# Designed miniproteins, single chains, continued (3), part 3

Each design is a single chain, and the fold is of that chain. pLDDT is the mean over its residues in the fold that is shown.

## One batch from the design tools (miniprotein)

Design m8071
Fold by ESMFold2-Fast:
Structure m8071 (fold): chain A 91 residues (1-91)
Amino acid sequence: MAEELYKKAKELAKKALEYYKKGDTDTAKKLAKKGAELAIKSADIYAKQGDYQKALDIVVEMMKLLDDVMSSEDAVKLTGRAIRLIGLLLD
């Protein structure tokens, strides 16, 4: 379920930030990557259902939450999804 994927993504993001604050940057980056991947899967499911606003909210929330620990590659993926969803909302 899309909601369960998003819930799991936020739990992973919270753990990533906790490890980052403790100086375990390697573990934080691994958790952040997994969180971003689950959030993208959740957003893609909501977008397929026509809920572009919910999909955009998920992507934006994850970008904000993981700003300090997210890889440039994951940031590009999330930004690309956000741009596409904004385009669909303006249609």
Scores: mean pLDDT 85

Design m8072
Fold by ESMFold2-Fast:
Structure m8072 (fold): chain A 88 residues (1-88)
Amino acid sequence: DELWRRLAEASRIVEDAVVPRMSEEQRQRLDELLAREDAAVGDREAKLGHLEERMRVLIEAAKEVGADERVIEAGEEGVRLLRELRES
């Protein structure tokens, strides 16, 4: 699916740029959000909601670490794609 492919690319861009520069506390929060996504196995709506929350956290972390504007734009595109998937 093209939407899932683009979402995966957006997530990769943000994570690759941001996760290595996150504090240990921010990484722990990210791990907690990932665990909630894993716990939502089989619940598409809940999983998409957790993915959107995680993307928003990554966008805020990107702003805090002074990431390139295109990284922030990729994160925002990811949120848009997730909302589109939830409406489908």
Scores: mean pLDDT 78

Design m8073
Fold by ESMFold2-Fast:
Structure m8073 (fold): chain A 87 residues (1-87)
Amino acid sequence: SMAEIAAAGTIGGARDELEEGQKLATELSKKNPVLAKKFREAYQKYAEAVIEGARALLEGNVDEARRYFQLAQEYKKLAEKYLKEAK
């Protein structure tokens, strides 16, 4: 179905971003292991929120999906803040 294809694409995108985030966290840990851990945790929560949003959307729960995607944006901003603090 189109909804299943869209959900799979969203989940795949979140997985790819999580993989890149893990690479960044590994590099960051060489300079600041505390910020690397905070970044990794925030980025994982971002990916989890995107996956839950995609699931809610597939179930037809548009308002719940919107809430999860909003949470994902907040976690991504938090992860970006930790990256900037490491510079």
Scores: mean pLDDT 83

Design m8074
Fold by ESMFold2-Fast:
Structure m8074 (fold): chain A 90 residues (1-90)
Amino acid sequence: SDRVREAIARMFRRLADMVEQEMTTTDPKEIEELKKQYRKEMGRLMAEMAPSKREEILKLWEEYEKALEEGDEKKKQELFDKILKLILEE
């Protein structure tokens, strides 16, 4: 539904901002632990919204994080759209 799509879009934006901030300001060991925690939280949320597609969404989220680190705006947009499409199809 449109409501779910909008909620997920806001959630991904928030998480992307948090990850980006942590990568620029925190100790490497703490960053690694925080990334693991954020990924687990995202996995739980995704399982609730699209349980049949959870694994694919988690993989796309990892690719999104990599695109964010590389500064690839086009790839970020494509990956984000693909994640939203999968959730809408649930």
Scores: mean pLDDT 70

Design m8075
Fold by ESMFold2-Fast:
Structure m8075 (fold): chain A 88 residues (1-88)
Amino acid sequence: SMEEELREKSRLAFRTAATGSKQALLTAAEAVMEFELSKEFGEDTKEAAERSFEQGRRLARAAAIAMETGEEGKKLYKETLERIREEL
């Protein structure tokens, strides 16, 4: 189903982000944009896309802090990633 496909893409984006690379951030952002575009497929798909978008934003913020603050930010990034992973 489309909802299952969106969840799978979301999980892949988060797994990629876990590598802590700039490429991971770009991949996550692209996945978020793709989910937003799928809002035409109905309410359940819209809810999944909206959730993935918000989770992607949380990861992006944590990653930005990690890049700015070094070791302390890296800890925040890992904690945020684990919390999101448990919510999926």
Scores: mean pLDDT 57

Design m8076
Fold by ESMFold2-Fast:
Structure m8076 (fold): chain A 76 residues (1-76)
Amino acid sequence: ALDEARKYFQKALEYNQQGKNDEAAKYVQKGYDHLATLLSDPEALASLEEERKRLVDLARQGKAIPDLQRALASLG
């Protein structure tokens, strides 16, 4: 279940490391979209949407590497 989200966040990390910020942002969106399918609580979904927007913006700026590393560590 979490493996797909982990795969997307790993790709986002790799793209940010390569300076491919638009691709990194795209994969952050895919990771969060997948995580949203695993949640049924509206409050948790709203919190996830706020996190998605923040991390997408960071990825577009090439600044998401530390946040993506923490996300990957949290997913195992």
Scores: mean pLDDT 82

Design m8077
Fold by ESMFold2-Fast:
Structure m8077 (fold): chain A 55 residues (1-55)
Amino acid sequence: ALSPTERLLVRLGLHEHREHGLPLEEVEAAIRKALQAEGLEDRIDAVLAELRRRL
């Protein structure tokens, strides 16, 4: 299960990809960077799996 913040990152990433045409690689890079900045590197795989599941 994702935290509320992790779910928000997925929702914002999908919005940027779908509505603004941001490449998926750039969306994934932004999510990685955001989680790394918060010391949540161990959460990256789970958050990206949820992003990809919703594509």
Scores: mean pLDDT 87

Design m8078
Fold by ESMFold2-Fast:
Structure m8078 (fold): chain A 96 residues (1-96)
Amino acid sequence: MSEAVQTFLEVAQEAITKIENASPEELTSVITKSRKKLLSYDLGVKFSELSLEEKVAIRDALANFFKTAAQKTSDPVLQGVYTVYYGLAKNYDLNK
């Protein structure tokens, strides 16, 4: 697994930990900042150029992030949005 992918997975796990430890008042800010950081992360290569193992790892990390965000958010609109993103990540076709 490449160093860039390993760093992405560490950032994703840190984001999940921050969400789990956030107060209700901080939660929306923590999720928003973490989402921006993860979605703007530069892998140095196109996702299509990654190995299947690396694609699976990134998919599962993003899915777990959105699942955690959906489970912890108290805003029903944001819970719906994050649940949709979780479904999109989880069901992403890695062979395309």
Scores: mean pLDDT 80

Design m8079
Fold by ESMFold2-Fast:
Structure m8079 (fold): chain A 70 residues (1-70)
Amino acid sequence: MVEELAELLKREMEELKAAGITLEEWIAAIRASTSLSEESKEVLIEVATLAFEGRYREAAELLLEAMRRA
């Protein structure tokens, strides 16, 4: 579960970085979303930050914890 999500985040993040997308641009995209609550946006910003640092397992764990709390 966590490992599968971490691998998914790694692959997607590698594709985004290869396309030249920065952490700032990714955060701006999350903030611009109309389908997410403010609480969900803050969690996703933390997840994006961890993933951009290459900390995919921690990003996956944070995302799953947030879903568990909802």
Scores: mean pLDDT 78

Design m8080
Fold by ESMFold2-Fast:
Structure m8080 (fold): chain A 112 residues (1-112)
Amino acid sequence: SMEERLRELARRLKELAEELRRLVEANRDRLSPRLLAGIEGLIDAVLTLAEDILSGRLTDPAELAERLRALLALADATLAEVRREAPDATEIQARLEEMRRLLEEMLALLEA
């Protein structure tokens, strides 16, 4: 079902956000305080969305689509900042790109 597929993607999104958090902590001294805060904000927002889906708190497709669009915009902005300020942070960029793809896949399921 769409609901089961969304839960599967939410689990993958949560795992990716936790992996990105560990990667960011390992590279903390290589990131500006502003960039670090931006990435941490995105991670927190993604973890909140994933938990809301997995706990059944967020089930309305319209509300979910609105949250996904907002989060995709935040992910795009964060990735652009990382590419600009930390072009050598290739692993962080790769995880942000994967996060963006998962958010797009979730949104596509709701818009199909």
Scores: mean pLDDT 88

Design m8081
Fold by ESMFold2-Fast:
Structure m8081 (fold): chain A 94 residues (1-94)
Amino acid sequence: DELIRSLNGKDFLKALRDALLDAGVPEELADELVDRVVKEGGPIHAPNILSRAVRQGKLTVEQVELALESLAKRGVPQAIVDAIRSDVLARLSA
């Protein structure tokens, strides 16, 4: 989505890592997920990577929700957090 593409990727990736840690995600897994976002081409891929991690049993839906709340508190615009949340939930409902 265009809102996610407009993010400063470096600032987003740091916020995502810290948000995952705030949600109780182990550091090694948080680093793995952030590295996947980088390797797949940046923040636009975050919803797909997070939804896949939930489907693989690596994350819970509750951890994703807590991470999204932490992203907003860390300065990611609410519109972008809402866009990520909607995309993740749509992928999990399919």
Scores: mean pLDDT 82

Design m8082
Fold by ESMFold2-Fast:
Structure m8082 (fold): chain A 91 residues (1-91)
Amino acid sequence: MTEEDALELIRRGDGEAVLELLLEAGLISEAEAERARAAGLSGGEVLRYLEARTVLESAAKTDPADLTEEQRAKVAEAERVLAEVEERVAA
């Protein structure tokens, strides 16, 4: 399956199909998929979570002094998304 095919499946909003696709693609772990299902996360919410993780992982490898204002704004948004998803999963 191509990345474009995966994005189309996510757009359809079929959360279970999206989670299965992401698991098969190796983008999430089995434990993450199980937690997402338990929390009732949509495919769009799972995608936002993965994007947020990627942004934070990239920022962690970059010196904070080298981050632009726009990059800092993206990091702040990514932290908010991660915290919101973690709170829903923990509930």
Scores: mean pLDDT 71

Design m8083
Fold by ESMFold2-Fast:
Structure m8083 (fold): chain A 93 residues (1-93)
Amino acid sequence: MEVKLSVSETTPLEDIKKLALEYLEKGYDKVVITQLNEENQLTGSVVATRDPKTNSILILRLYRDNRTEVLESTPKDPGAGQSLQFPRIPPRP
């Protein structure tokens, strides 16, 4: 399941990382967060993915110049993984 979100270009990367991790913990396998300026123009994006086989998380910052930056890269222990404790996703209305 994929979710697409938008944030202000002034939003700190740390807050964007926390938001991405929150959605991955809710059961999303891919989170795309676009950073928009005051004119609603794309200034960058953050893509977070969870590998269902290894339960590893990768968060990438994508720049307009095609440069990429790794913000987070963590293999999780499947026996002690935080994902085993994430809250129930409520049924859709």
Scores: mean pLDDT 70

Design m8084
Fold by ESMFold2-Fast:
Structure m8084 (fold): chain A 87 residues (1-87)
Amino acid sequence: APSLEEYLRSQGFTDQEIDFARSLDIDNDGVITAEELRAYYLKLGIELTDEGIAARIAAFDADGDGVITRDELIAWLKEMRAMDTSL
């Protein structure tokens, strides 16, 4: 199966957006857990609360399983792009 990077590139995302997504998907399985989100933000010097992480996951988790899928991550990145937040 294609990696998250290859999938995002096929959807027309920029290298910066792809690098961001790759930084979140540590296992490269197309699924982002609460622990991966926390670890990523901690590397940036940002400590998220449990409530902050849960709120982010819940916003994109259609079935309530506590993870963000590849499709959910892509939808979030498209939303961020629409807000002109590209680096």
Scores: mean pLDDT 64

Design m8085
Fold by ESMFold2-Fast:
Structure m8085 (fold): chain A 72 residues (1-72)
Amino acid sequence: SREDLIKEMDEEVEKILPELSKEEQEKVRGEYERVLEELETASPIQGEILTGSFFMSLQTLLQSEKLKKKNK
């Protein structure tokens, strides 16, 4: 359901934010708000696409930060 998708996004945001820089945290918060707004009018299929894209974006940011940290 839409509520389940929102809950999953909340959990991923909470998990990833501490690993990101302040600038990247602001980007994540902005994207999260945008996806929430779009989910209000999205069909179930559109909702899955939106949340999937959001998760992909979060994982990309997380991997980028981990790579930076592994360089010392």
Scores: mean pLDDT 78

Design m8086
Fold by ESMFold2-Fast:
Structure m8086 (fold): chain A 86 residues (1-86)
Amino acid sequence: MYPAAYAERTEEGVDRLAAEPGTSAEQLEETLEAVKAGKIPGAEFEETDEENGYVRFLTENEKYSAEELKELAEKRYEEAKKAEAE
């Protein structure tokens, strides 16, 4: 389902790590630096073009562009909501 965390580069070049509720901003920043340094297995941040940043879902070990990540996250979120419907 929807990954717990992933790294994303904003249009301003500010890196951000999206995570589950309860994760502190300090912890997210430390995790993002570890991702950039290649210290977290299965997590990768890569920029092909200045406009199109690459990120990986930490839980899936798959490589995606920022747009593909948003689309995949949206799809998985909707599927999770449908699966919870009794």
Scores: mean pLDDT 45

Design m8087
Fold by ESMFold2-Fast:
Structure m8087 (fold): chain A 96 residues (1-96)
Amino acid sequence: MYKVTVEGAMKDPVQAVSAAIAMLKLGGKVTLYSGNREELERVKAILESYGYTADAVVKEGVEAIVATFESRELAEKGAEAALSIVPDAKVTIEEL
């Protein structure tokens, strides 16, 4: 399994939703991290309105979208898609 971390993606809710949907469409299991509970609930609600599910974790000092993928190829596609939507984000891929 592979973990993609998109740091800074939660700063813009439109970019956050778009990046999360792109990774969800690739079969990624998405978790949202923010110190702002209202921002987490807003992004999660928008995702659910499109028929997607994502976990949400309130974590102070962290503004990130994390997705887990079963293959490296899907993780690399997810990271590329997220960077195209949030070009200022810091993206990392880790093998689990």
Scores: mean pLDDT 85

Design m8088
Fold by ESMFold2-Fast:
Structure m8088 (fold): chain A 55 residues (1-55)
Amino acid sequence: SLPLVPLSSLSPEEQAVVAELAKTRPEWRPVNGEVEISVLLEAQAILAQKEMEKR
């Protein structure tokens, strides 16, 4: 399956994580302003780690 979600549905932090990871993982790259739901779920997991880096 290939469920897609609009980038505009993501938080600014989630969008930043997706953009950052898309540099090294082509599968994370948004297409026509949309990403796979699996990308969103991974971004949310990584966002937690990124928040720890912010402090």
Scores: mean pLDDT 74

Design m8089
Fold by ESMFold2-Fast:
Structure m8089 (fold): chain A 114 residues (1-114)
Amino acid sequence: MMSVEEIKEQLRELVREELRRLGVSEETIEEILEKAEPALEEAARAIHAALEGRLEEAEEHLEKAEKIAEEIVKEYEPEGLAEKVRRALGLPLGLARIAVGVQRAIEEGRRRKE
């Protein structure tokens, strides 16, 4: 199974590619990625915990990732980049939400059988 570090690296590349697609300069992309590192770490931990069946931990990490990402988006409002940052960070957060949602559905299915 992929480690938290491996998941984080894949999420970082998704954000880099989306920011590049949105026309953000390479210098600004690297600045955004440095600031987003804690949010990507929490998103990777959420995905990893969900894949290991640790739903409560996965939900806690997802909530932390979303809060950190929101603060980063606000930081880029004066520069006119907030919407591009929100869209790019939406990719790793979307993947984390899917992973948590799938694990929640599995756990709900087990509870209904018991």
Scores: mean pLDDT 86

Design m8090
Fold by ESMFold2-Fast:
Structure m8090 (fold): chain A 78 residues (1-78)
Amino acid sequence: MTEEERRKLEEELTPEEVLRLEMLDGVEAVADAVYNVVKKKLEEKKDEDAIKELDELYQRSMENIRKAREELLKEIEE
């Protein structure tokens, strides 16, 4: 979702719904930050198996966050 799309969506949502979306955005940002820090440390250790596991966990976490956002938007529409 682009910043402009997000801004337009927020104009149509209640404050509670905006807060829920912002919480999901916060979780996504934290997941990105943790992934980057841990991956850098594992790359320094050359632990290829751990990097692969981290990449798989990160991808699943991001997919779960995306699905949660889609479910929230669907509930708002319904």
Scores: mean pLDDT 78

Design m8091
Fold by ESMFold2-Fast:
Structure m8091 (fold): chain A 56 residues (1-56)
Amino acid sequence: EDEEILALVREFLERHSLEQLIALGKEVGADLGSDEEILALPEEKKRLLKELIARM
């Protein structure tokens, strides 16, 4: 689960701009450049992050 979300964020960064990553981070309330902040997200926000990445 945790490895999957980190891989999704890494793939998103490879396919999208840094500006889009920052915007996505604001939506979920974390700095997506930080693995620690991604993993510290509540489960609800982790699910939202996965859904937002899937739509983009």
Scores: mean pLDDT 78

Design m8092
Fold by ESMFold2-Fast:
Parts: sequence; C-alpha cells; structure tokens
Structure m8092 (fold): chain A 80 residues (1-80)
Amino acid sequence: MSLAEKVEKILEETNELALANRDLLTPEQAAEVERRLGKMLLYYTLIKNKSVSEEDAKDLYAEVERLAQEVRALLDQARA
C-alpha cells in the first residue's frame, strides 16, 4: 500500500469518528478537531501530489498519525 493510501485511510477513519461524535463537542473542541483534520488533508495532498521529498513525506505521515491520535484524545475527552 502506498504512503498516500495509508494517509487517506487514516484521514477517512479519523473524519468518520469526528462526524459520529460532532454533537458531543464544545465549539472550542470542534474548532480544534477541524484544525487538525485540515492539517491532515493538507499533508495528504502534499504526499499524493509528490510536492515533498520521500523523506519529508515520511515525516508528514508521522505527523498525520500524531494528529489522528490527538483528534481521538479530544473525542474521548468530550465523551467523559
């Protein structure tokens, strides 16, 4: 599976979780989730379009995984 395909899957799964839990979020939490999803989409676009080196693409992939974890943590906090 390509790096772009891996990022796409993480982005799709993270977006689905955010949509499922939207009504539980405060406006501030929703803004933080949207900001992170926006960064993930930007990084996906850069990797997909080969706008960065292969080394930088791996770094962006690690950032996408980190942003996805942060979104999950925000959603878990909202559910508590």
Scores: mean pLDDT 85

Design m8093
Fold by ESMFold2-Fast:
Structure m8093 (fold): chain A 110 residues (1-110)
Amino acid sequence: SAAEEARRKELIERTIAALPDEQQRLMAETLRLIKESAAENRFEEGVARVAELLAQLSDEQRRALLDSLEKSGVITPEERERILELLKDPAKLPEAARLLIESYQRYLKG
């Protein structure tokens, strides 16, 4: 329902607000891109934009972002490790981005 989706978005926003400033900005930007992708009309555009964001992040920033997403329940520990493995190969950045978008869609529907 719209109310359940709103509550899950509120939980994410609260999680972001509790993070250090740089992690807060990175997570907010990533979730904005994922939300746009989840609207379906921009799925491939969103995959490209999330992949571009991930490409610009250091290994430390990537781990911090994924840890934050796991803590909020957007991704599972298994999904986090799979995404970290994909991030080792620049050619697989779009695959990592796709998994993040799919995990976010699953999170909102639960």
Scores: mean pLDDT 76

Design m8094
Fold by ESMFold2-Fast:
Order: sequence, then C-alpha cells, then structure tokens
Structure m8094 (fold): chain A 70 residues (1-70)
Amino acid sequence: MSVEELLERIREALENKDIEELEELTRELAQVASQLSPEQVAELRAMLTEAALEDPSLEKVMLRMITQLP
C-alpha cells in the first residue's frame, strides 16, 4: 500500500468511526512508518489528534497509531 493510499484510508476510517479498520491500518502504518517524510508524520499526527479530541471513543486506537510514527 502506498503512503498516500494509507493516509486516505485512515481519513475514511476516522470519518466512519471504523475501529476494526483503524486497528488494521495501525498494523499497516507500522510497516511503512520508516517511509514517511517528516511532513507526512506531522500531517498524520495532527489528523489523529484532532479526531481523538472530537471523539473520545476512538482515542485509544488513535493514540496507538501515533506510537507507530517515527
């Protein structure tokens, strides 16, 4: 999966509050984390942080995703 495809899938899963998809995407993110640019890491952290603030029920999985980032 490309980084762009992964970021789009994460955005869609956050919009749909799809915890199962977010857990799977966390695994995919771990595999490609070293390929992310600093700008992509910053963008993803901002996106996940905003989503966690908007919906506390997703906080645990989003924080887990953030820990996979370099």
Scores: mean pLDDT 78

Design m8095
Fold by ESMFold2-Fast:
Structure m8095 (fold): chain A 79 residues (1-79)
Amino acid sequence: SVSELAYRILKTLAERGALTASEIAEILGVPKGTVRAVLRFLEREGLVASRRDPATGETLYSLTEAGRAALARLEAERA
């Protein structure tokens, strides 16, 4: 589900730091297009921020403060 994938993306960013959509797709074993769709949703919700790396031209995604708070809430709901 989108909810489960969203949780996995937030957790991965919390554990590993800023990542590209390709790196997230590889780590989670899901199609890049699916990861991009969920990242777009998370960015619109303010849980993830994107920044283009001028050195590589790649887009890096990272957790916001709101994203960290949402992840903590989701983890509490799973306990």
Scores: mean pLDDT 86

Design m8096
Fold by ESMFold2-Fast:
Structure m8096 (fold): chain A 94 residues (1-94)
Amino acid sequence: SQKVLDEIKELLKNRDYEKAIKLLSEAIREGKLSEEDVNDIINYAGELGAPPEVIRRLLKAAVDAFEETGTASPLFQLVRRHLELPPEEIVRPA
């Protein structure tokens, strides 16, 4: 939803990071944001000079929300691993 995308960007511009993270998670769970929309939001936060910890929290919130809805892509699974989460143990049938 363009309206939700614009609302999140306005919150980021105003440094209202807690509300931006919450709205991002809620919008993903409601199917209002795609992975492309989330990438646009993350890039916008970076352009605004948001702290690295805020960018990390936005990424983690997005990955968690997409995983909860079953819409997480292989790209988001890779990003989650590289956010310093424990490595996935490769379990193979014997």
Scores: mean pLDDT 72

Design m8097
Fold by ESMFold2-Fast:
Structure m8097 (fold): chain A 65 residues (1-65)
Amino acid sequence: MSALEVAESFLKLLQQTDVPVPLLARFYYEDNKDKFSKEELIEAVSKVPFPEEVKKTVIEVLESL
């Protein structure tokens, strides 16, 4: 599975759940850090055609890690 496919699935999950975005973003990083760098995960999120507000929040959390 590509970083882009992982990011797309994660962002879709964010819209379908009431789990706090920072918590889900941390799980997204922890679950994928052995397969992709943090920089690759951030870039993948930025490239998904998804609402910018959600992507900005996720990227901010990932950059804080």
Scores: mean pLDDT 80

Design m8098
Fold by ESMFold2-Fast:
Structure m8098 (fold): chain A 65 residues (1-65)
Amino acid sequence: AELVITALTKPLVDLRTGEVYEPGESVVLPAETTTLSVNEHGELVVRSDEAVILGAADGVEVSVR
């Protein structure tokens, strides 16, 4: 299965590369090796071997396909 993380109202940032995903853009990661958490600052943290994505927890859509 794939995890699709879409920026809705605020951008997402890949902390490894500095790449920015603007509202309307999506990141696709393997669901089996990807962990989702919300930190103490209300930020969504997506961790995988391929990416470490940071975004506002209230500004993203997460789906599985």
Scores: mean pLDDT 82

Design m8099
Fold by ESMFold2-Fast:
Structure m8099 (fold): chain A 84 residues (1-84)
Amino acid sequence: SMAKQKEIGELLKELAEAIENKDEKRAAELKAKLKEMGYGTFVDAVEAALAKDYEKAAALAIELGKELGKEEEGRRVAEEILAA
């Protein structure tokens, strides 16, 4: 749905910012919301970033953004993950 697509884009941006700022509590809340929305694969990308596998996390963010028709958002999230 359009509402879900908009919320996903916003959550992905906030998640990248939380990781960049090392805000573990905020990141956990955003991950839980994404899982509830059925986007557990995005959580996998975040888990990779937390394990300091930033290349894998960035690659997953790009691919997921592409699959959701939000390639620009996915690429932006990947850039933010790599900038952390």
Scores: mean pLDDT 74

Design m8100
Fold by ESMFold2-Fast:
Structure m8100 (fold): chain A 73 residues (1-73)
Amino acid sequence: MAAVEARFEELIKYAEEKAEENKDNPEIVELLKERIEAIRRLKPFFLAAAEAGVSEGWLERLFEEMRERIDKI
């Protein structure tokens, strides 16, 4: 559980840091804000999936996909 929560906080922080780097570009900041909100909305479902015994490998793949989407902004 703590590991899953730490991964979400890491993704949110990563997106927030990218938004700060691009603060002079409102279009990029808005896309990153939308991504952060999407991540926040998904967090309780990932925690529930982890409690239900979904594999760490499956969860890690989803985290990697979310990070890639942030990187593409």
Scores: mean pLDDT 79

Design m8101
Fold by ESMFold2-Fast:
Structure m8101 (fold): chain A 65 residues (1-65)
Amino acid sequence: SSEQLAIAREQIERLERLGVIERAEFEGGKVTLYLRRSSPGQELAASVEASILRQAGLEVEIHRL
């Protein structure tokens, strides 16, 4: 839903500011999450966000830099 997507976007922006993810790109029905380095905490956070975004009907990819 639009509300769930808006909440997910805001949460992703916070994760970017905290350095948990490097950045996120939203393109139509697809979201790409970029992680500078894989750590158990970053992997978990990215997995949780991916699940939320997929629940909202988006395709999610995780890209490691």
Scores: mean pLDDT 75

Design m8102
Fold by ESMFold2-Fast:
Structure m8102 (fold): chain A 100 residues (1-100)
Amino acid sequence: KIVDRAELEVDGRRYLISIFPEPGNPNTKIATILDLDSGLAAEFRITKKDGKLYIELIDITTGEVIATAELPESASKEEIYNKLVELFLENEERLLTPLE
């Protein structure tokens, strides 16, 4: 199992992103994001379809797709990582699971 991992900063906040191949599906990758400042985490499904990268933000507690985004298939790893952070931040309140 090959894991691609990056730490990046967006607007002074640090994120750890880990990308995994989905077994049995060469066109799909699973990415996880961890906000190193808040401890909040989310999962993404990234699928190559119709010349695009189709990104789904998944609530890990419910398994529900809560947001989607698209990038061109030619998108760089940096562009993908930045889009994952953007989608995470836009939906942060929907990912809040009480820890108490």
Scores: mean pLDDT 76

Design m8103
Fold by ESMFold2-Fast:
Structure m8103 (fold): chain A 84 residues (1-84)
Amino acid sequence: SMADLLRQTVALLEETLAELRKQKETLSPEDQKKMDEIIARIEEIIAELRELAENPTAESERRARELLAQVGELLAEAERILEA
């Protein structure tokens, strides 16, 4: 079900955040600050995805797709910081 997929996605994103927090420790103070902002935004998205999984509506699928697209962009930004 969609709720099951969203719960699995949240779990994977939480694992990804743990990795980003670990990798952040090797960065400059300026890049750590940028990474903290990315992590905070992903945490907000995880909270919204969790809410959509608990209280599905007719708009939940569209909203989940929008949130996942935002996560994709944030993870790409994090990757660029880590590869610099």
Scores: mean pLDDT 87

Design m8104
Fold by ESMFold2-Fast:
Structure m8104 (fold): chain A 58 residues (1-58)
Amino acid sequence: SIREEIDKLSDELKKENEKIWNEKEKKRKLSDDEADEFTAKLTEEANKEIEKKRKELE
Protein backbone atom coordinates (compact mmCIF):
# COMPACT_ATOMS: atom_id res chain seq x y z
CA SER A 1 0.00 0.00 0.00
CA ILE A 2 1.01 3.64 -0.37
CA ARG A 3 1.24 4.07 3.39
CA GLU A 4 3.52 1.04 3.76
CA GLU A 5 5.86 2.35 1.04
CA ILE A 6 5.99 5.80 2.64
CA ASP A 7 6.58 4.31 6.10
CA LYS A 8 9.41 2.14 4.77
CA LEU A 9 11.02 5.08 2.98
CA SER A 10 10.70 7.25 6.10
CA ASP A 11 12.35 4.56 8.24
CA GLU A 12 15.15 4.02 5.70
CA LEU A 13 15.84 7.76 5.47
CA LYS A 14 15.97 8.05 9.27
CA LYS A 15 18.49 5.20 9.46
CA GLU A 16 20.56 6.63 6.60
CA ASN A 17 20.58 10.09 8.19
CA GLU A 18 21.67 8.57 11.52
CA LYS A 19 24.60 6.87 9.75
CA ILE A 20 25.54 10.12 7.98
CA TRP A 21 25.33 12.02 11.27
CA ASN A 22 27.48 9.46 13.11
CA GLU A 23 30.09 9.52 10.31
CA LYS A 24 30.19 13.34 10.44
CA GLU A 25 30.64 13.27 14.22
CA LYS A 26 33.45 10.70 13.84
CA LYS A 27 35.52 13.23 11.87
CA ARG A 28 35.14 15.89 14.58
CA LYS A 29 32.78 16.80 17.39
CA LEU A 30 30.18 19.28 16.14
CA SER A 31 29.14 22.30 18.17
CA ASP A 32 25.51 22.36 19.30
CA ASP A 33 24.69 24.92 16.60
CA GLU A 34 26.44 22.88 13.89
CA ALA A 35 24.68 19.72 15.07
CA ASP A 36 21.28 21.45 14.99
CA GLU A 37 21.88 22.88 11.50
CA PHE A 38 23.10 19.55 10.13
CA THR A 39 20.16 17.67 11.66
CA ALA A 40 17.71 20.24 10.28
CA LYS A 41 19.22 19.89 6.78
CA LEU A 42 19.00 16.08 6.86
CA THR A 43 15.42 16.24 8.13
CA GLU A 44 14.41 18.73 5.41
CA GLU A 45 15.96 16.55 2.68
CA ALA A 46 14.20 13.46 4.06
CA ASN A 47 10.86 15.27 4.20
CA LYS A 48 11.23 16.41 0.57
CA GLU A 49 11.98 12.84 -0.52
CA ILE A 50 8.93 11.54 1.36
CA GLU A 51 6.70 14.25 -0.16
CA LYS A 52 7.98 13.42 -3.65
CA LYS A 53 7.27 9.71 -3.13
CA ARG A 54 3.81 10.46 -1.74
CA LYS A 55 2.92 12.59 -4.77
CA GLU A 56 4.11 9.82 -7.11
CA LEU A 57 1.97 7.22 -5.35
CA GLU A 58 -1.13 9.33 -4.69
Scores: mean pLDDT 76

Design m8105
Fold by ESMFold2-Fast:
Structure m8105 (fold): chain A 95 residues (1-95)
Amino acid sequence: SAMKEKEQKLVEEAEKLARRLAELAQASIDELAGTPRAARLRQLMERMMEALKKFVETGSKTDRNQAAGAAYMIGLLDPAAREEALELAETLEKI
């Protein structure tokens, strides 16, 4: 159905955005190395990637919401990643 095709495209877009966001977050983690902020960004990035993987594998809306929430929090903590973080959260919420 057209709705299923739209959902699949949003999932593929979310995976691409998550990879880009993870790269941006990793750059900030490296720049902030040894700080509590770097540790928190790493935890959020790992949570986002794990939740997104589980969502893609199972279709769990709980995991989708966890991935979106983690992305949003990365955007709040890292101004350099904010635009990509918000775009990922919005893309996941459309699924």
Scores: mean pLDDT 88

